# Designed miniproteins, single chains, continued (5): the designs that were tried, part 68

Each design is a single chain, and the fold is of that chain. pLDDT is the mean over its residues in the fold that is shown.

## One batch from the design tools (miniprotein)

Design m18359
Fold by ESMFold2-Fast:
Structure m18359 (fold): chain A 71 residues (1-71)
Amino acid sequence: SKVEELLKKAEEYRKKADEYFQRAHDLATQGAEATDVEESLKLIGEALRAVGNGVEYDIQAKKLEEEAKKL
């Protein structure tokens, strides 16, 4: 059904969001442990971008879930 298709795509987007949040956590940890200031700031910057990507996937998943509820 269309509902099942939308919910499956939403679940895939939620999994992508989780992957980005895990990457952000790993990058932030590496940045915090880095002894070189330039490397630390670069890793923290990459972590923030990963958070942004994760949030975008969560927003798209929520939109798909809301579309499924209307059917």
Scores: mean pLDDT 90

Design m18360
Fold by ESMFold2-Fast:
Structure m18360 (fold): chain A 93 residues (1-93)
Amino acid sequence: SLLEELREIIERLKALEARLDAGLQANDGQVNRDVLQRLVDEVRRLREEGQRIYEEALRTLPPEDLPTLQSLVNEFNTLADSFLQRAAELLAS
C-alpha cells in the first residue's frame, strides 16, 4: 500500500540518521565528506520518491486515509529537512 511505502521511506530516513550518528561517533565528531554527500544524495532521492507516492496517494486513497497520509508526509518532510540542515552544517565546516 502507498501508506506502507511512506512508512518504509520514514524508516529508511531514520536508518540514514543512525548511520550519520554512527559515523560521527566512530570519527570523533567528524565524517568523511564523500560519505556525507552520499547520505545527502540518498535523502534527496527518498524525498523525491516520497513526493511521488504522496501525489499518487492523494489521487487514489479514500478520504478516511487522508489524515494518516498528511501525518506521514509531515513526519517524512520533517525528518528529511532536519537531516539536510544537519548535513549542510557539517559540509560547511
Scores: mean pLDDT 87

Design m18361
Fold by ESMFold2-Fast:
Structure m18361 (fold): chain A 94 residues (1-94)
Amino acid sequence: SEKKLLELAAEEVERAIEAVEAGDLRTAELDASMALIQLSVLHRYSEDEELREKAEEAAELVSEAIEAIAAGAPREEVIRLLREALERVREAAE
């Protein structure tokens, strides 16, 4: 179900944000990586073009957040990227 994949992606991005705020970057990277898996499935296999585009936008933002974590970027930057990704996931669910 596409709805279930969107719900899982949103929950995983929200957990990644909480992990970054707690300073647990390993958990943040894991949860963000799980969100990328759900978003990749939606982007590749959804018949809804708008949902595919929002899933791609969200996946790019989550990927940038993972790279930012690896580069030691400020937490505020990582959180901003993940929050923007979460907004795209929520838009796709409408």
Scores: mean pLDDT 88

Design m18362
Fold by ESMFold2-Fast:
Structure m18362 (fold): chain A 61 residues (1-61)
Amino acid sequence: DLAEVEALSALYQQVVELVKNKDYDGAYALLDAALAAARSEDERAFVEEIRAWVEEREAAN
């Protein structure tokens, strides 16, 4: 679904901007909302991969 791909792309871009600003709480809140809205295991896996990336970036600071 193109709309779902566009939504996941937008999510990734928003999370990257939050992480650049060190707003990890904002990034986690956005990812938690995305996980709750996920309709497939592939979408959940994608959100979980982004979350793991955010956790690695937070730990590096």
Scores: mean pLDDT 81

Design m18363
Fold by ESMFold2-Fast:
Structure m18363 (fold): chain A 87 residues (1-87)
Amino acid sequence: MELIEEARERARKAFIDGVKKALQAAESGNIDEAVKAVRDAQDTAVRILREASEKATPEEQQRLDAEIDAVRAGAEQTIADLVEKAK
């Protein structure tokens, strides 16, 4: 089984890599592609954290749930910033 810390690191890396891809697409003028990249990264990170939560202790589950909320909030903010800059 994957360690909770490894799952958290894998989720963070997936989200960061997705945001980097989104920023590259935005720099090229492809805002729709940038938004999709952020959403795909969010979905991947949330899936990793949810799978880890199924085998976690109650304390670890609370931390993973907080990270899922943070990933969702970060994705929404990143999308809002990308759309605003495209105006």
Scores: mean pLDDT 83

Design m18364
Fold by ESMFold2-Fast:
Structure m18364 (fold): chain A 71 residues (1-71)
Amino acid sequence: GAMEEAERKVREAEGLAVLAVIYAEQGKFDEARRALEEARRVAESIEDPEAREKAMKSVEGAEKALAKVGV
């Protein structure tokens, strides 16, 4: 149902946000940017407001981490 879909997308966005940070730590900045962009797209596609907010917080955390390393 819609709630299961929202939960799946939250997990997907969180996983992509973590992957972006891992790529950035490895110096793979192009891969890091792509993973972060995909995480944002998934998070923004969530129709449930609370699930979207949770996913966006993970994306914002990754964006701040990448910004500290100049990405």
Scores: mean pLDDT 85

Design m18365
Fold by ESMFold2-Fast:
Structure m18365 (fold): chain A 59 residues (1-59)
Amino acid sequence: GPPPSVYLRLRVRLLNEKGELVDEFTVEGSVPEVQRKLSELSRKYGHLLETRLLERTEV
C-alpha cells in the first residue's frame, strides 16, 4: 500500500546574517508540504532558517 502519510508541525525561527531573530512562526502539513514551504521561505528570504519539530503524527 502507499506509505503512511506523516503530519508535521514545526517551529521555524528566521535568523538574519548576524544570527539575530527576525521572525518566528509555525509551519505544518505533510512532509512534502512542509519541505516546499521551508524551501520557499529559504528562497524568498536570504536568512537562515532554524527548525524544531513540535509534533509528528502518522495518518
Scores: mean pLDDT 76

Design m18366
Fold by ESMFold2-Fast:
Structure m18366 (fold): chain A 115 residues (1-115)
Amino acid sequence: MEASLEEQKEIIREELEALNLPELAEEAIKVIEEAEKEGLRVLGALLLVASREDAERQKAELLKVLEKWIKRGILEEEVLEAVEALEEGEALLIMAFVDKDMKPVRTEILRVRVP
């Protein structure tokens, strides 16, 4: 079942607020609303929070997932550079958007400092 735009926004808001990233949630919602005005919808979102203990391990695991999504045409190669540039104490949200025909057409990358 396809989630409505309102359901997608609430899920992203709840997940990011649960991680104490309310500013990232607000920016993500704005990006989703802008994409909707262009007839685009969220296909998926990936969040990486670089903690002191797990940053390198989390990067390695996420890079493998991103490489698979890039090979499938879901994400653009620029997302790999964003993940590799991620520093300890930062959070990165990667969102893939599709058109009315479910074709991937846009990737949005949001990066914030974790408080």
Scores: mean pLDDT 75

Design m18367
Fold by ESMFold2-Fast:
Structure m18367 (fold): chain A 89 residues (1-89)
Amino acid sequence: MLSEEQRERALEALEKLARGEATEDPEESTLPGLARKVLGIPEEQVPALVRRMVEAEKRYEEETGKKASEDPKGAAEVMLEEALRFLEE
């Protein structure tokens, strides 16, 4: 389970990614890098997690009618919730 600090850090990084902004850590500026560095996911599982997070973002865009860049906080929250479900499976 992610700590509150890890969850907050992941949300901030995901929100920046949704806005198209780079983070101070280049490894956190991509979904694979965020999965490895912030979520602590083994390299082997990173592609599966990234796929589910991207699918969650797409569903959120379809449900709201907004692009992730227009609602970066909402997109980030949905992507993190999907990552947490993946980690509990």
Scores: mean pLDDT 75

Design m18368
Fold by ESMFold2-Fast:
Structure m18368 (fold): chain A 65 residues (1-65)
Amino acid sequence: MEIAKAMFELLAATYRAIGGEVEVSFEGDTIRITLRGMSEEEAERLEKVARKLAEESGLKLEVYR
């Protein structure tokens, strides 16, 4: 879904703005996010938000740290 891609792009940009590194790829019904940077707590928070967005869009989420 186009809106889901935009939302994940904004999420990644927000995380990068606070000093983290985020890579996002969209493959069919799967979103892959690679998180580097700040902390496990920040990554957990981002993952929770990403999972909610993926569930709302009917997408699968894979997170790498």
Scores: mean pLDDT 74

Design m18369
Fold by ESMFold2-Fast:
Parts: C-alpha cells; structure tokens; sequence
Structure m18369 (fold): chain A 62 residues (1-62)
C-alpha cells in the first residue's frame, strides 16, 4: 500500500479495523446501559477510521 492506489485500500482497511474497535466500545457501553447508542457509535467509528486512514497515508507519504 505504498502507491497512489494503495491509499484507497489502506483507507478501507482502517475503516474495517475501526469497526472492530467501535464494536468493543459498543459492547462495553451496552453493559453500562447504552445498547442501541453503542451500536450506532460503532458504525460512526468505522466511518471515522476511513478518514483517519487517509490522514495516516498522507503522513506516510510526507
């Protein structure tokens, strides 16, 4: 993923990773009484991961 096309792939991969992390936070939030809100936050985390991956790829090419 060190090419121009690799940036899109890296962004997608980070989004997938972010979803997993968001899922863990959602699980903890469910035990604290969040439930639905936690699940929705997990989806938001996945989308955030995509943007974070793009920023990280830009830094790598610095």
Amino acid sequence: SASAGGGAAAAGMAAKDGDAEGGRRASLHWQNGGGVEGGERAEEAAKRGDAKAAAQASTLAS
Scores: mean pLDDT 49

Design m18370
Fold by ESMFold2-Fast:
Structure m18370 (fold): chain A 84 residues (1-84)
Amino acid sequence: TPEEIEELRERANEISERASRLLEEAIRKKAPSELIMEIINVEAEASLLIMLLHVDPEADPEEVRKRIEELEKKLEELEEKLEK
Protein backbone atom coordinates (compact mmCIF):
# COMPACT_ATOMS: atom_id res chain seq x y z
CA THR A 1 0.00 0.00 0.00
CA PRO A 2 1.14 3.60 -0.41
CA GLU A 3 1.14 4.00 3.38
CA GLU A 4 3.36 0.93 3.81
CA ILE A 5 5.80 2.17 1.15
CA GLU A 6 5.93 5.60 2.82
CA GLU A 7 6.59 3.97 6.22
CA LEU A 8 9.42 1.86 4.81
CA ARG A 9 10.91 4.88 3.01
CA GLU A 10 10.81 6.94 6.22
CA ARG A 11 12.51 4.13 8.15
CA ALA A 12 15.22 3.76 5.51
CA ASN A 13 15.78 7.52 5.51
CA GLU A 14 16.06 7.50 9.33
CA ILE A 15 18.70 4.75 9.07
CA SER A 16 20.61 6.82 6.52
CA GLU A 17 20.49 9.91 8.74
CA ARG A 18 21.56 7.98 11.84
CA ALA A 19 24.39 6.30 9.92
CA SER A 20 25.55 9.69 8.63
CA ARG A 21 25.68 11.11 12.16
CA LEU A 22 27.44 7.99 13.43
CA LEU A 23 29.97 8.23 10.58
CA GLU A 24 30.78 11.85 11.49
CA GLU A 25 31.33 10.83 15.12
CA ALA A 26 33.43 7.79 14.18
CA ILE A 27 35.72 9.92 12.00
CA ARG A 28 36.02 12.55 14.74
CA LYS A 29 36.96 9.84 17.27
CA LYS A 30 39.47 8.24 14.86
CA ALA A 31 37.59 4.92 14.95
CA PRO A 32 39.08 1.88 13.17
CA SER A 33 38.68 1.94 9.38
CA GLU A 34 36.74 -1.35 9.54
CA LEU A 35 34.05 0.26 11.72
CA ILE A 36 33.92 3.33 9.47
CA MET A 37 33.46 1.12 6.40
CA GLU A 38 30.62 -0.82 8.06
CA ILE A 39 28.83 2.47 8.80
CA ILE A 40 29.33 3.59 5.18
CA ASN A 41 27.88 0.27 3.97
CA VAL A 42 24.76 0.71 6.14
CA GLU A 43 24.22 4.21 4.74
CA ALA A 44 24.72 2.98 1.15
CA GLU A 45 22.27 0.10 1.58
CA ALA A 46 19.64 2.39 3.14
CA SER A 47 19.99 4.75 0.17
CA LEU A 48 19.60 1.83 -2.24
CA LEU A 49 16.40 0.72 -0.48
CA ILE A 50 14.96 4.24 -0.71
CA MET A 51 15.65 4.24 -4.46
CA LEU A 52 14.24 0.74 -4.88
CA LEU A 53 10.98 1.72 -3.14
CA HIS A 54 10.66 4.69 -5.51
CA VAL A 55 11.46 3.10 -8.91
CA ASP A 56 10.89 -0.67 -8.74
CA PRO A 57 7.22 -1.74 -8.93
CA GLU A 58 8.30 -5.39 -8.50
CA ALA A 59 9.99 -4.74 -5.17
CA ASP A 60 8.54 -7.01 -2.47
CA PRO A 61 7.58 -4.81 0.51
CA GLU A 62 8.04 -7.78 2.87
CA GLU A 63 11.62 -8.34 1.68
CA VAL A 64 12.37 -4.62 1.90
CA ARG A 65 10.94 -4.52 5.44
CA LYS A 66 13.18 -7.43 6.48
CA ARG A 67 16.23 -5.68 5.01
CA ILE A 68 15.33 -2.47 6.85
CA GLU A 69 14.97 -4.41 10.12
CA GLU A 70 18.37 -6.00 9.51
CA LEU A 71 19.96 -2.59 8.89
CA GLU A 72 18.33 -1.16 12.02
CA LYS A 73 19.82 -3.99 14.12
CA LYS A 74 23.23 -3.59 12.51
CA LEU A 75 23.16 0.17 13.08
CA GLU A 76 22.36 -0.38 16.78
CA GLU A 77 25.35 -2.75 17.04
CA LEU A 78 27.63 -0.20 15.39
CA GLU A 79 26.36 2.55 17.71
CA GLU A 80 27.15 0.34 20.72
CA LYS A 81 30.64 -0.43 19.40
CA LEU A 82 31.42 3.26 18.97
CA GLU A 83 30.10 4.22 22.45
CA LYS A 84 31.78 1.32 24.30
Scores: mean pLDDT 83

Design m18371
Fold by ESMFold2-Fast:
Structure m18371 (fold): chain A 67 residues (1-67)
Amino acid sequence: GKFEEIQKELQKVKDSQGKISVSKAREILKKFGFSESQINEIIKKLVDSDGTLDSVKLLEEVKKLLK
C-alpha cells in the first residue's frame, strides 16, 4: 500500500544514521500526495537543528496521517 511505498522510498535516501534531509523528505511526501500544510507540520515537529529528520519518526507521523 501507500505506507509500504513511502517506507521503501525513505530506505533508499536515508543516511547510515537513519537520517533524511528536509528537502528529500519534502520531495517524497509531495510525490505521495501529502499537502504542503501536512508536510510543513511534520517537518516542524521532527526537524533537528542540522536540517535533518529521523526516518523512523517520519514514518510514524506518516502512518498517523494515513488513518
Scores: mean pLDDT 82

Design m18372
Fold by ESMFold2-Fast:
Structure m18372 (fold): chain A 75 residues (1-75)
Amino acid sequence: SALELAEEAVRLGVRAAVEAETTELTARGIGAALRGIGVIFEVEKGLASEEEAEARAREALEAAKEVLRELGLEP
């Protein structure tokens, strides 16, 4: 579901920010987590369709995974 993907994006985005060795990678991790939070908010308030929310959640999750991959970590 969009919520499950968004929650995973927050979790991995926070992990990326904690593991990051540079300010740039920390900011990207935080950004992915904030995008995930935004999706959770939109879904809970009924401001987005499930399809739209899922697409944005997947983008946020992929952004978090990219930071983890750049750090040499498994996403």
Scores: mean pLDDT 87

Design m18373
Fold by ESMFold2-Fast:
Structure m18373 (fold): chain A 83 residues (1-83)
Amino acid sequence: EEKRKLLEEARKALDEGNIPEAVELVYKAMNRPGLAERLARLFRDAHDAAETDEEKQILRDIVKNMIDSAEKLLKEEEAKRAA
């Protein structure tokens, strides 16, 4: 339940353009808090270094793929538990 809520909050953060927060929430949902903090800082630095809208869109697409992948893994985990 908590993992799903974190992924929903990550998607909302991405929709709001808060890329570092979205990344942090994804890795917290995956139970990787240390990696969450490190990757959030990395994506903040990458976003600050992005000079063009195209580069910023690439970062958004990467984070969207991270959320999509985490949601799929969570759904598969829940399905295995139910079986």
Scores: mean pLDDT 80

Design m18374
Fold by ESMFold2-Fast:
Structure m18374 (fold): chain A 81 residues (1-81)
Amino acid sequence: SSMEELERLEREAKALLLEALSIPDLPEEDRQRLFELLAQLSKAMDEVRADPSNEEAMERVRELLREIRRLVEELKRRLGV
């Protein structure tokens, strides 16, 4: 169900946030970008919770999570962790 998928994606987002915040000396620009993406993700997740049949909102959640995952992976590579 959409709600089970949303719950899984929310758990993944929390894990990615913890990974990113565990990076020592994370640059302010990267921290700001991460929080902007997380704010957009939170808004999209709220849209899915309001209407679980809204596939456009669910696709936005998936896309934003992919972008956050990509950013965290890039940060780990760039910062040597």
Scores: mean pLDDT 84

Design m18375
Fold by ESMFold2-Fast:
Formats: structure tokens, sequence, C-alpha cells
Structure m18375 (fold): chain A 57 residues (1-57)
């Protein structure tokens, strides 16, 4: 599901050095989901993990 994919993505980004900016269009395409759904899920997952993100379209 999208939440599990977002968790794996944020974990992988943290291992490599979390970028301050994430492109929502690219992630939405990778997850086969809408930009709105990906934004909501990434923000919720980042908040849960204590990670600060800047999201762009």
Amino acid sequence: VIAAKADLLLTALTANGLPKTINLSLIAAALNASIATVKATLLATAKKKGISLTLVT
C-alpha cells in the first residue's frame, strides 16, 4: 500500500542523506498514485518519523 511504500522511501532517503526537497510528481508516478494522496501520505509518514520535508510539484 502507499503508506508502506512511503515508509520505505523515507527510510532509504534517510540512509543516503535525506534531501530537503522531494518532487511530488516523480514520487506519484513511482507509486501509481495521485499527487494529493502522495503528499498527504509523505507528510503523515515524515511527521511520524520526525523528519522535516519540503515538497514540490
Scores: mean pLDDT 72

Design m18376
Fold by ESMFold2-Fast:
Structure m18376 (fold): chain A 94 residues (1-94)
Amino acid sequence: SMAARLAQEAARQQQIADLLATGEEGRKQVDEAEKNVQAGKNIKESYESAREMAKTLAAAMARGAELDPDVSQRLAEVGARAIEVAAKAEAAAK
């Protein structure tokens, strides 16, 4: 029915909005972690934050792949940065 199709479209748009919000929060957390690692501050916390964000973004990317390839790509880019920041934090930790 038309009502069912509109409900499905609204649900899809909400899922895309949630994925974009996840990507934006991920970017902020990764930027914060990167700044902390560069400053030699909160290395363990930055590692844990970046590592958990990488997992969150990987899951979001998998969901996004079937909804919107552009959104999935943006999530993948932030996820790659999260992995990179986590690796730098791990290298900085003794």
Scores: mean pLDDT 88

Design m18377
Fold by ESMFold2-Fast:
Structure m18377 (fold): chain A 71 residues (1-71)
Amino acid sequence: MSKAELDEEIDDAFARMLRSVALLIPRDDAIADLEQQIAKIEQQIAQNGATPQLQRRLQWLRDVIADLRAS
């Protein structure tokens, strides 16, 4: 199994967990929490350097926020 395939499976599980949590709380509160998670990952990238895994996690978080705003 390739490293990329394993990382994709982990990112999918993480995205599904975030969407599940977002269904249980008010949309605005969910968006605010997700934006804080993005800021923390961006700080991690600034300090430790960007990895494909961190870039994909940022994309997943942004996609979840976009879905929440579109609904």
Scores: mean pLDDT 71

Design m18378
Fold by ESMFold2-Fast:
Structure m18378 (fold): chain A 94 residues (1-94)
Amino acid sequence: MEEVKKEILEEIEKAIELFEKLGYYDEAKRLRELKEQIEKETDPEKILENIKEALGILLSVMSRLPAGSPEEKELAEIISRLSELQKKLKELME
C-alpha cells in the first residue's frame, strides 16, 4: 500500500510541474489539492476516487496539447504509470 501510494504521489507531482511549466495553473492547483488528499487519506476507496479525478484532469490537458509534442509524450507516460498504479492499488484491495 504505502509504496504504491508513494509512487502515485510522485507521478502526480511530475504532472503538477509539467502543468505549471505549460501555464495550466488551475489544473496544477487542483492536482496539488488531490495530492494532499491522497497523502492524508487511509481509505483505499477514497484514494482511488482522487486518482480517478486526477486522471480526468491529465486526460483533459493532454487533449489540448499539440499532437506529437514532447509535452504530450511526457504527459502520456505519466497517465500510463498512474493507470498502472491505480490497477495495482485495486488488486491490493482485493
Scores: mean pLDDT 85

Design m18379
Fold by ESMFold2-Fast:
Structure m18379 (fold): chain A 85 residues (1-85)
Amino acid sequence: SMVEEEINKLLEKIKQAIDENDLEAVIGYLQELLDILKKENNKELYEKVIKKLKELIEYAKSKNDEDTVQLLEDFIKYIERLIEE
């Protein structure tokens, strides 16, 4: 779907921002991602995004980027809480 393509582009931009050590860009793209997820309100999309964010956490760990790891872990916890509501 077009929404899944937009989400995948944002996830790729987050990965590029991690490569560039641009924490502000990571935060900005996560905010855009959250807006899409809230608008769609689709549990399967949330679950797919959580899976991809967990892959990005492992990527950030491989880069020794502890700030991005913490940010992504906190973001996943926030999304998981939204699914429970």
Scores: mean pLDDT 88

Design m18380
Fold by ESMFold2-Fast:
Structure m18380 (fold): chain A 87 residues (1-87)
Amino acid sequence: SAEEERAKARLEALIDRLAARYGLSPERRAALKELGVELFERLVALGASVDEAFLYTAIWVQEALEHRLSLEEARALAERVVAGVAA
């Protein structure tokens, strides 16, 4: 939907800004952004509202950056977010 596309664009911009502030390389920012968009789309597919999916993904990216998670650890955290919403 147009709402989902706008939310995805806002999310990608948010991840780019936050990752840049944390000093991630362009390649690491691109990978984290791809993971974030994937997480957002999976949450919407599970029946979360666009606003809920955006909020949970924003919290996920902030946690990943604050705790300096590797891409593997960030993906594992995303799987826990999905499991929580699916329950």
Scores: mean pLDDT 88

Design m18381
Fold by ESMFold2-Fast:
Structure m18381 (fold): chain A 99 residues (1-99)
Amino acid sequence: PLYVPPARLPEGWRGEIRELSENEVEAVVEADGITARARVRQEGDKVHVEVEAVSAAGERILSGSFTMTTKPLSKEELKELALRIAVSVARAALERAAR
């Protein structure tokens, strides 16, 4: 896994990016006991996204999937997209968990 520098994340957050294949990457972000994942797979002009956020207790806070139409993305663009989505998912999960 590639380590994500703290400067690219909110303070106190940790992240890593994994290459699963030539056209698929996963970003994992940890924040305040929540682990958020975004898996991004490119197929031609489409990008398929799967997201999940889980608490430290193993409770699923958020999950979902969607497909978007886009120009062909480079591997680095896929990594940036996955990280951006994982950060957004972590924020949404933190808002939901703050009960």
Scores: mean pLDDT 80

Design m18382
Fold by ESMFold2-Fast:
Structure m18382 (fold): chain A 72 residues (1-72)
Amino acid sequence: IRELRDQARELAEQGKNEEAAELYEKVAEILEKQGDFAGAAGWRATAKALREGKSLKEAERIGMEAAMSILF
């Protein structure tokens, strides 16, 4: 998971948002299978934001907010 996240971040920094989003979606799938629904929702939100052309910083913020919203 950590290796996939690091690779996704590197791809996004290179402007390869589609490829980065695919890896973040893979991270979300793994987390969901492990029962981490908040983490999965966060990374799916980050992937969606990247596909919509948002910056990596904005996409990560959106993902964090999505994950936090599920905790309560």
Scores: mean pLDDT 80

Design m18383
Fold by ESMFold2-Fast:
Formats: C-alpha cells, sequence, structure tokens
Structure m18383 (fold): chain A 78 residues (1-78)
C-alpha cells in the first residue's frame, strides 16, 4: 500500500513516493487511496484525472495538478 511505501521512504520527494508506489505494487493508487492520503474533499473528476496521470507515470504533472487546486494536505503527506 502507499502507506507502507511512505513509512519506508519518509524522506523521499512526492515524485519519488509516487514512483515507488507504481514500481513496488505494480498498480496506481485508487480514488480511495488518494482521498485517504489527502484528508481533503476532492471532487471525483479531479481524483479520476489524478489517477490517470499516475497510470501514465506523469508524476510531475500530478503534483502540479495538486498545487493548482491547492491540495496542501495531499502535498504535505506525499
Amino acid sequence: SFLKIKKNEKNASPREKLEFLSLLEDKVPTEEDLLEISKEKIPKSLLEEMKKLLEEKRYDEMIELAKKYNLKTLLKVL
């Protein structure tokens, strides 16, 4: 799970944490995983776009999307 990756990689950048999730679990985070991580109320359409970016391994764009919508809690926990 993403939480296991975060525990081991607590000093990693948000980009590196997302890459480790993709590499180690061979899957993208679900919308439920993103909601748990963010602790913010994120619209479903935005969650689906974020998931698509993660599936395409566009980690930098996913982080920029989070910044654009001021998802500060998500950015802090990544």
Scores: mean pLDDT 63

Design m18384
Fold by ESMFold2-Fast:
Order: C-alpha cells, then sequence, then structure tokens
Structure m18384 (fold): chain A 81 residues (1-81)
C-alpha cells in the first residue's frame, strides 16, 4: 500500500512527466484524479487515450510521449508494489 506522501509523490511525478512530454497540466491533473477515484489501471488507460489522440495529430510528438509513458508506466507499477 502507498502512504499519503508516496501517493502525492506518484501523482506529481505523473503530472510532471506528462507535462514535460507536452500534455497540458490540466489534462494530466484530470487523468490523475480519474485514477485516484478508480485505480492505477484506469489512469494508464486514460493516458493511452491522450497519447493516441496526440499521435494522430502529431506522430513524432506522439511517439515521444509513448516512450515517456512506458517509462512512467513501469515506475508507477513498481510504486504500487
Amino acid sequence: SMSAAEREEARERIIRDLEAAGVPREVAREAVELAEKRRLEDYLEAAELVIDAIERLDPERGARLRREFEEERERLRERVK
């Protein structure tokens, strides 16, 4: 289980990584809020939808986001254990 501090760190890490990858901070926050209400897997699914949308508009940007998302996905899954 995650402590409150670990949860806050994970949340900010996701938001920061998505923002660094070019996702607007508001969209990243909404995805994190969705994950907090449901579960981590729902957040990862929401992130995939965002990345897919960006990839359709800008394939190079989408590919960069997908790589960064894979790194974040592994990091988050390790944090949950």
Scores: mean pLDDT 74

Design m18385
Fold by ESMFold2-Fast:
Structure m18385 (fold): chain A 87 residues (1-87)
Amino acid sequence: SSEELRARLEEVEKRLREALEKKDYEGLLKTLGEAIEIHMEALRAGDEETARRAEEVLRWALGRMPPEVFDEAVERAAELNAKRKAE
């Protein structure tokens, strides 16, 4: 449901903030993957509000990571997208 997707996104946003504060870049990258999955689920469900919020969270997190971590995030996002197309 939209409420469940939004609650999951709020928890993911909290974990992204904590990972950035602690410089836990592996945890950050893993949690970023979860945010991408929520965005994809929201798009499939036609939940435009949650999809837009997930995009905002993703842009916020990507803008706050070091360049090398950003490059890894982009690569992992491309792999996740390729996996989805293969399924």
Scores: mean pLDDT 80

Design m18386
Fold by ESMFold2-Fast:
Structure m18386 (fold): chain A 79 residues (1-79)
Amino acid sequence: DELLERLREAIESGDVQALAEAAREIVLSGDEELIREALRLIRESGSVQAALIFAIAAHEAGREDVVAEALRLANELLS
């Protein structure tokens, strides 16, 4: 998936703008499987920054369920 590839590349490069754009498109897609795969990718990357940016994108999209999951992930990565 193009959006998952963009997310992966943004995480690897540390490009905060690209990361925010990819996260926003993924959340706004409404594709639950794509959102789940993105959160799994973030977990595997160990990127707290990516988890927090994903939470912000979810909040802006009104997806409180995704915000909770992304924040939980960020907390797990910090532990």
Scores: mean pLDDT 87

Design m18387
Fold by ESMFold2-Fast:
Structure m18387 (fold): chain A 65 residues (1-65)
Amino acid sequence: MKLTEEQLKQQIRNLGQRVSQQLRDAGLDDEAARIDQATRDAIAGKLSTEQFVGIVLRAIGDILD
């Protein structure tokens, strides 16, 4: 089902925390810091959901590499 904007922000927070932790576990501390910052900006409405998803997908690529 479609999420409300508040529910979407909550999902963004959870996803950002998980991805940031995985990046740190992989030794990608700079990328982890970028994800943490992007998560905060997305929750604050300073970054669009589409932009946040793009950043996360690139970071996941770095983990898989």
Scores: mean pLDDT 78

Design m18388
Fold by ESMFold2-Fast:
Structure m18388 (fold): chain A 87 residues (1-87)
Amino acid sequence: IREELVKKVREAARLAREAARTGDKSLVEEAIKILDDALELARTKGGLPEMYEIIERMRELLREFLRTGDKRYAEEVEELARELERL
């Protein structure tokens, strides 16, 4: 489960970074879908509560990125992805 969550969180962060580079909002939408899947996996397979909280926060930051276009939200998502990888 940890490896699966790390893989999904890394992919979402990669898409957010690519969206920040290219301005392609469809990549942000794809990243949100990946985090929705990760959140479901964390809840149903009994991931650590901290993992659930990080994924939910990443999802909210990506929604703000989609609304505002502010690249700082993508940077925060990358930081949270690294935090989850250290759990």
Scores: mean pLDDT 82

Design m18389
Fold by ESMFold2-Fast:
Structure m18389 (fold): chain A 62 residues (1-62)
Amino acid sequence: KLAALKAAILKTLTANPLDVAALNTAILSIQNALGVSAADTALAAIAAINALKAQGIAVTSL
């Protein structure tokens, strides 16, 4: 559940790494589809952002 959410957020970030509005919309859609809490969604988003930073990609905070 959380791993699937993390993968979906990472895919969205790799497609649109600097578009915070699109990212937030995608996160809400994924959250609703998977039935996860806002707290779990935030943890998955942080993990995805850290993975992108490890690849040298700059992203804005949520």
Scores: mean pLDDT 60

Design m18390
Fold by ESMFold2-Fast:
Structure m18390 (fold): chain A 78 residues (1-78)
Amino acid sequence: MELVKALKELALTAGVKEELVEELEKAQLEGLKNIDDPEKLEKLYEENREVIEEVTKKVLENRDNPKVQETLKALIAK
């Protein structure tokens, strides 16, 4: 749950629409539920690829935003 929550906060901070973030959160929770099944994880990724790519692109485009940088640092600094 910690990683999913952190990724959700990162996406919201980067300005991703809340509806899209909620859709991605559902997909991530489904992925965690099927973590022992690589084939199901690959299918889940493919089914949600557009949402994942859109969120990732938005976050990367906003890397220079101080709030995005702060959230990303918190996620990486372990």
Scores: mean pLDDT 73

Design m18391
Fold by ESMFold2-Fast:
Structure m18391 (fold): chain A 76 residues (1-76)
Amino acid sequence: LKERVEKRKELIRMIYEGVDDEKLREFLKEIHDATDEELEEALKIAPKIREELRKAYTDEEIEELLAQLEESFREM
């Protein structure tokens, strides 16, 4: 559970920071064993999520969101 929480936090951070699509694809395969179709859909969505996050949140606010997600997943 804890390893999955850490990996999901890293995924959100990678999306927010705008890492290369190739790096994001490799990371998604490792986490979810995703199909090519799922990866393609995720890559299309990732830029929109990044733009919305960067518009709505500062670096400090995104770190607080990541901490909140970690606590939420721990309690699940």
Scores: mean pLDDT 65

Design m18392
Fold by ESMFold2-Fast:
Structure m18392 (fold): chain A 75 residues (1-75)
Amino acid sequence: DMERAVRASRELKDTLEKSSSTKSPEEAVKEGEEKAREAGLSDVKGYYDKEKQKIIVTGRLASGLEVEAEADYPK
């Protein structure tokens, strides 16, 4: 539901913000993708948007709701 999506997004954003402070963009994406899978998301995709200087990770809940989290890189 929406509450699960909001919670997953918040936890994922926290993970990305921590990773983006100390890790390469590739490692931050990898950690974000792993966290999204641990949170039960499917269709997980992550990437670094160089133009926006953001790490972005998306996934989908079993209900079909899409979850997206982003963090500034470098932070």
Scores: mean pLDDT 78

Design m18393
Fold by ESMFold2-Fast:
Structure m18393 (fold): chain A 93 residues (1-93)
Amino acid sequence: MKEAEENMNKMEELVKNGAYKAVITKRTYDRKNKTVTLDLTMYDKNDNELGTVSITFEVRDGTLAVIDGKKLADIVDNGLEFTVGDVEETTID
């Protein structure tokens, strides 16, 4: 719980510092906890790496719900672009 909030706060801080693009680099499905975690690398408009964050989704009835969806919506509304990189997929039992 705390870790998801800290990651969302870090993403918000990076966006305030000029983060333009979030590249998905890893997807982890945790079957035991029924969560999907996306690891993102954040870049500015000049493709300089600013940092890495993770977004965790709860899996409910085939739907993904972001644990801190309101903060994520506010960040996207400020013009952060999401793109798919070379994604490593991992499943944990």
Scores: mean pLDDT 70

Design m18394
Fold by ESMFold2-Fast:
Structure m18394 (fold): chain A 68 residues (1-68)
Amino acid sequence: KLKETLLAIAEALKKQPLSYSLIAEIAKAHGVDPETAYNEIQKITLDNPENLTSEGLAKRLEEEAEKL
């Protein structure tokens, strides 16, 4: 569920900017708590400050999802 959520958010980032509403809607659709998904993305962003673009963040979300 969390893996599918991160992959779906990564795909959405290729078409639109990241927002809490985007994270919450995708998380709920996959049966994942929005706060859990949001915190996971925040950790990924903080650990990889070089990924300042939506494209870079999407790639990192895909990498983290593959570890799940």
Scores: mean pLDDT 74

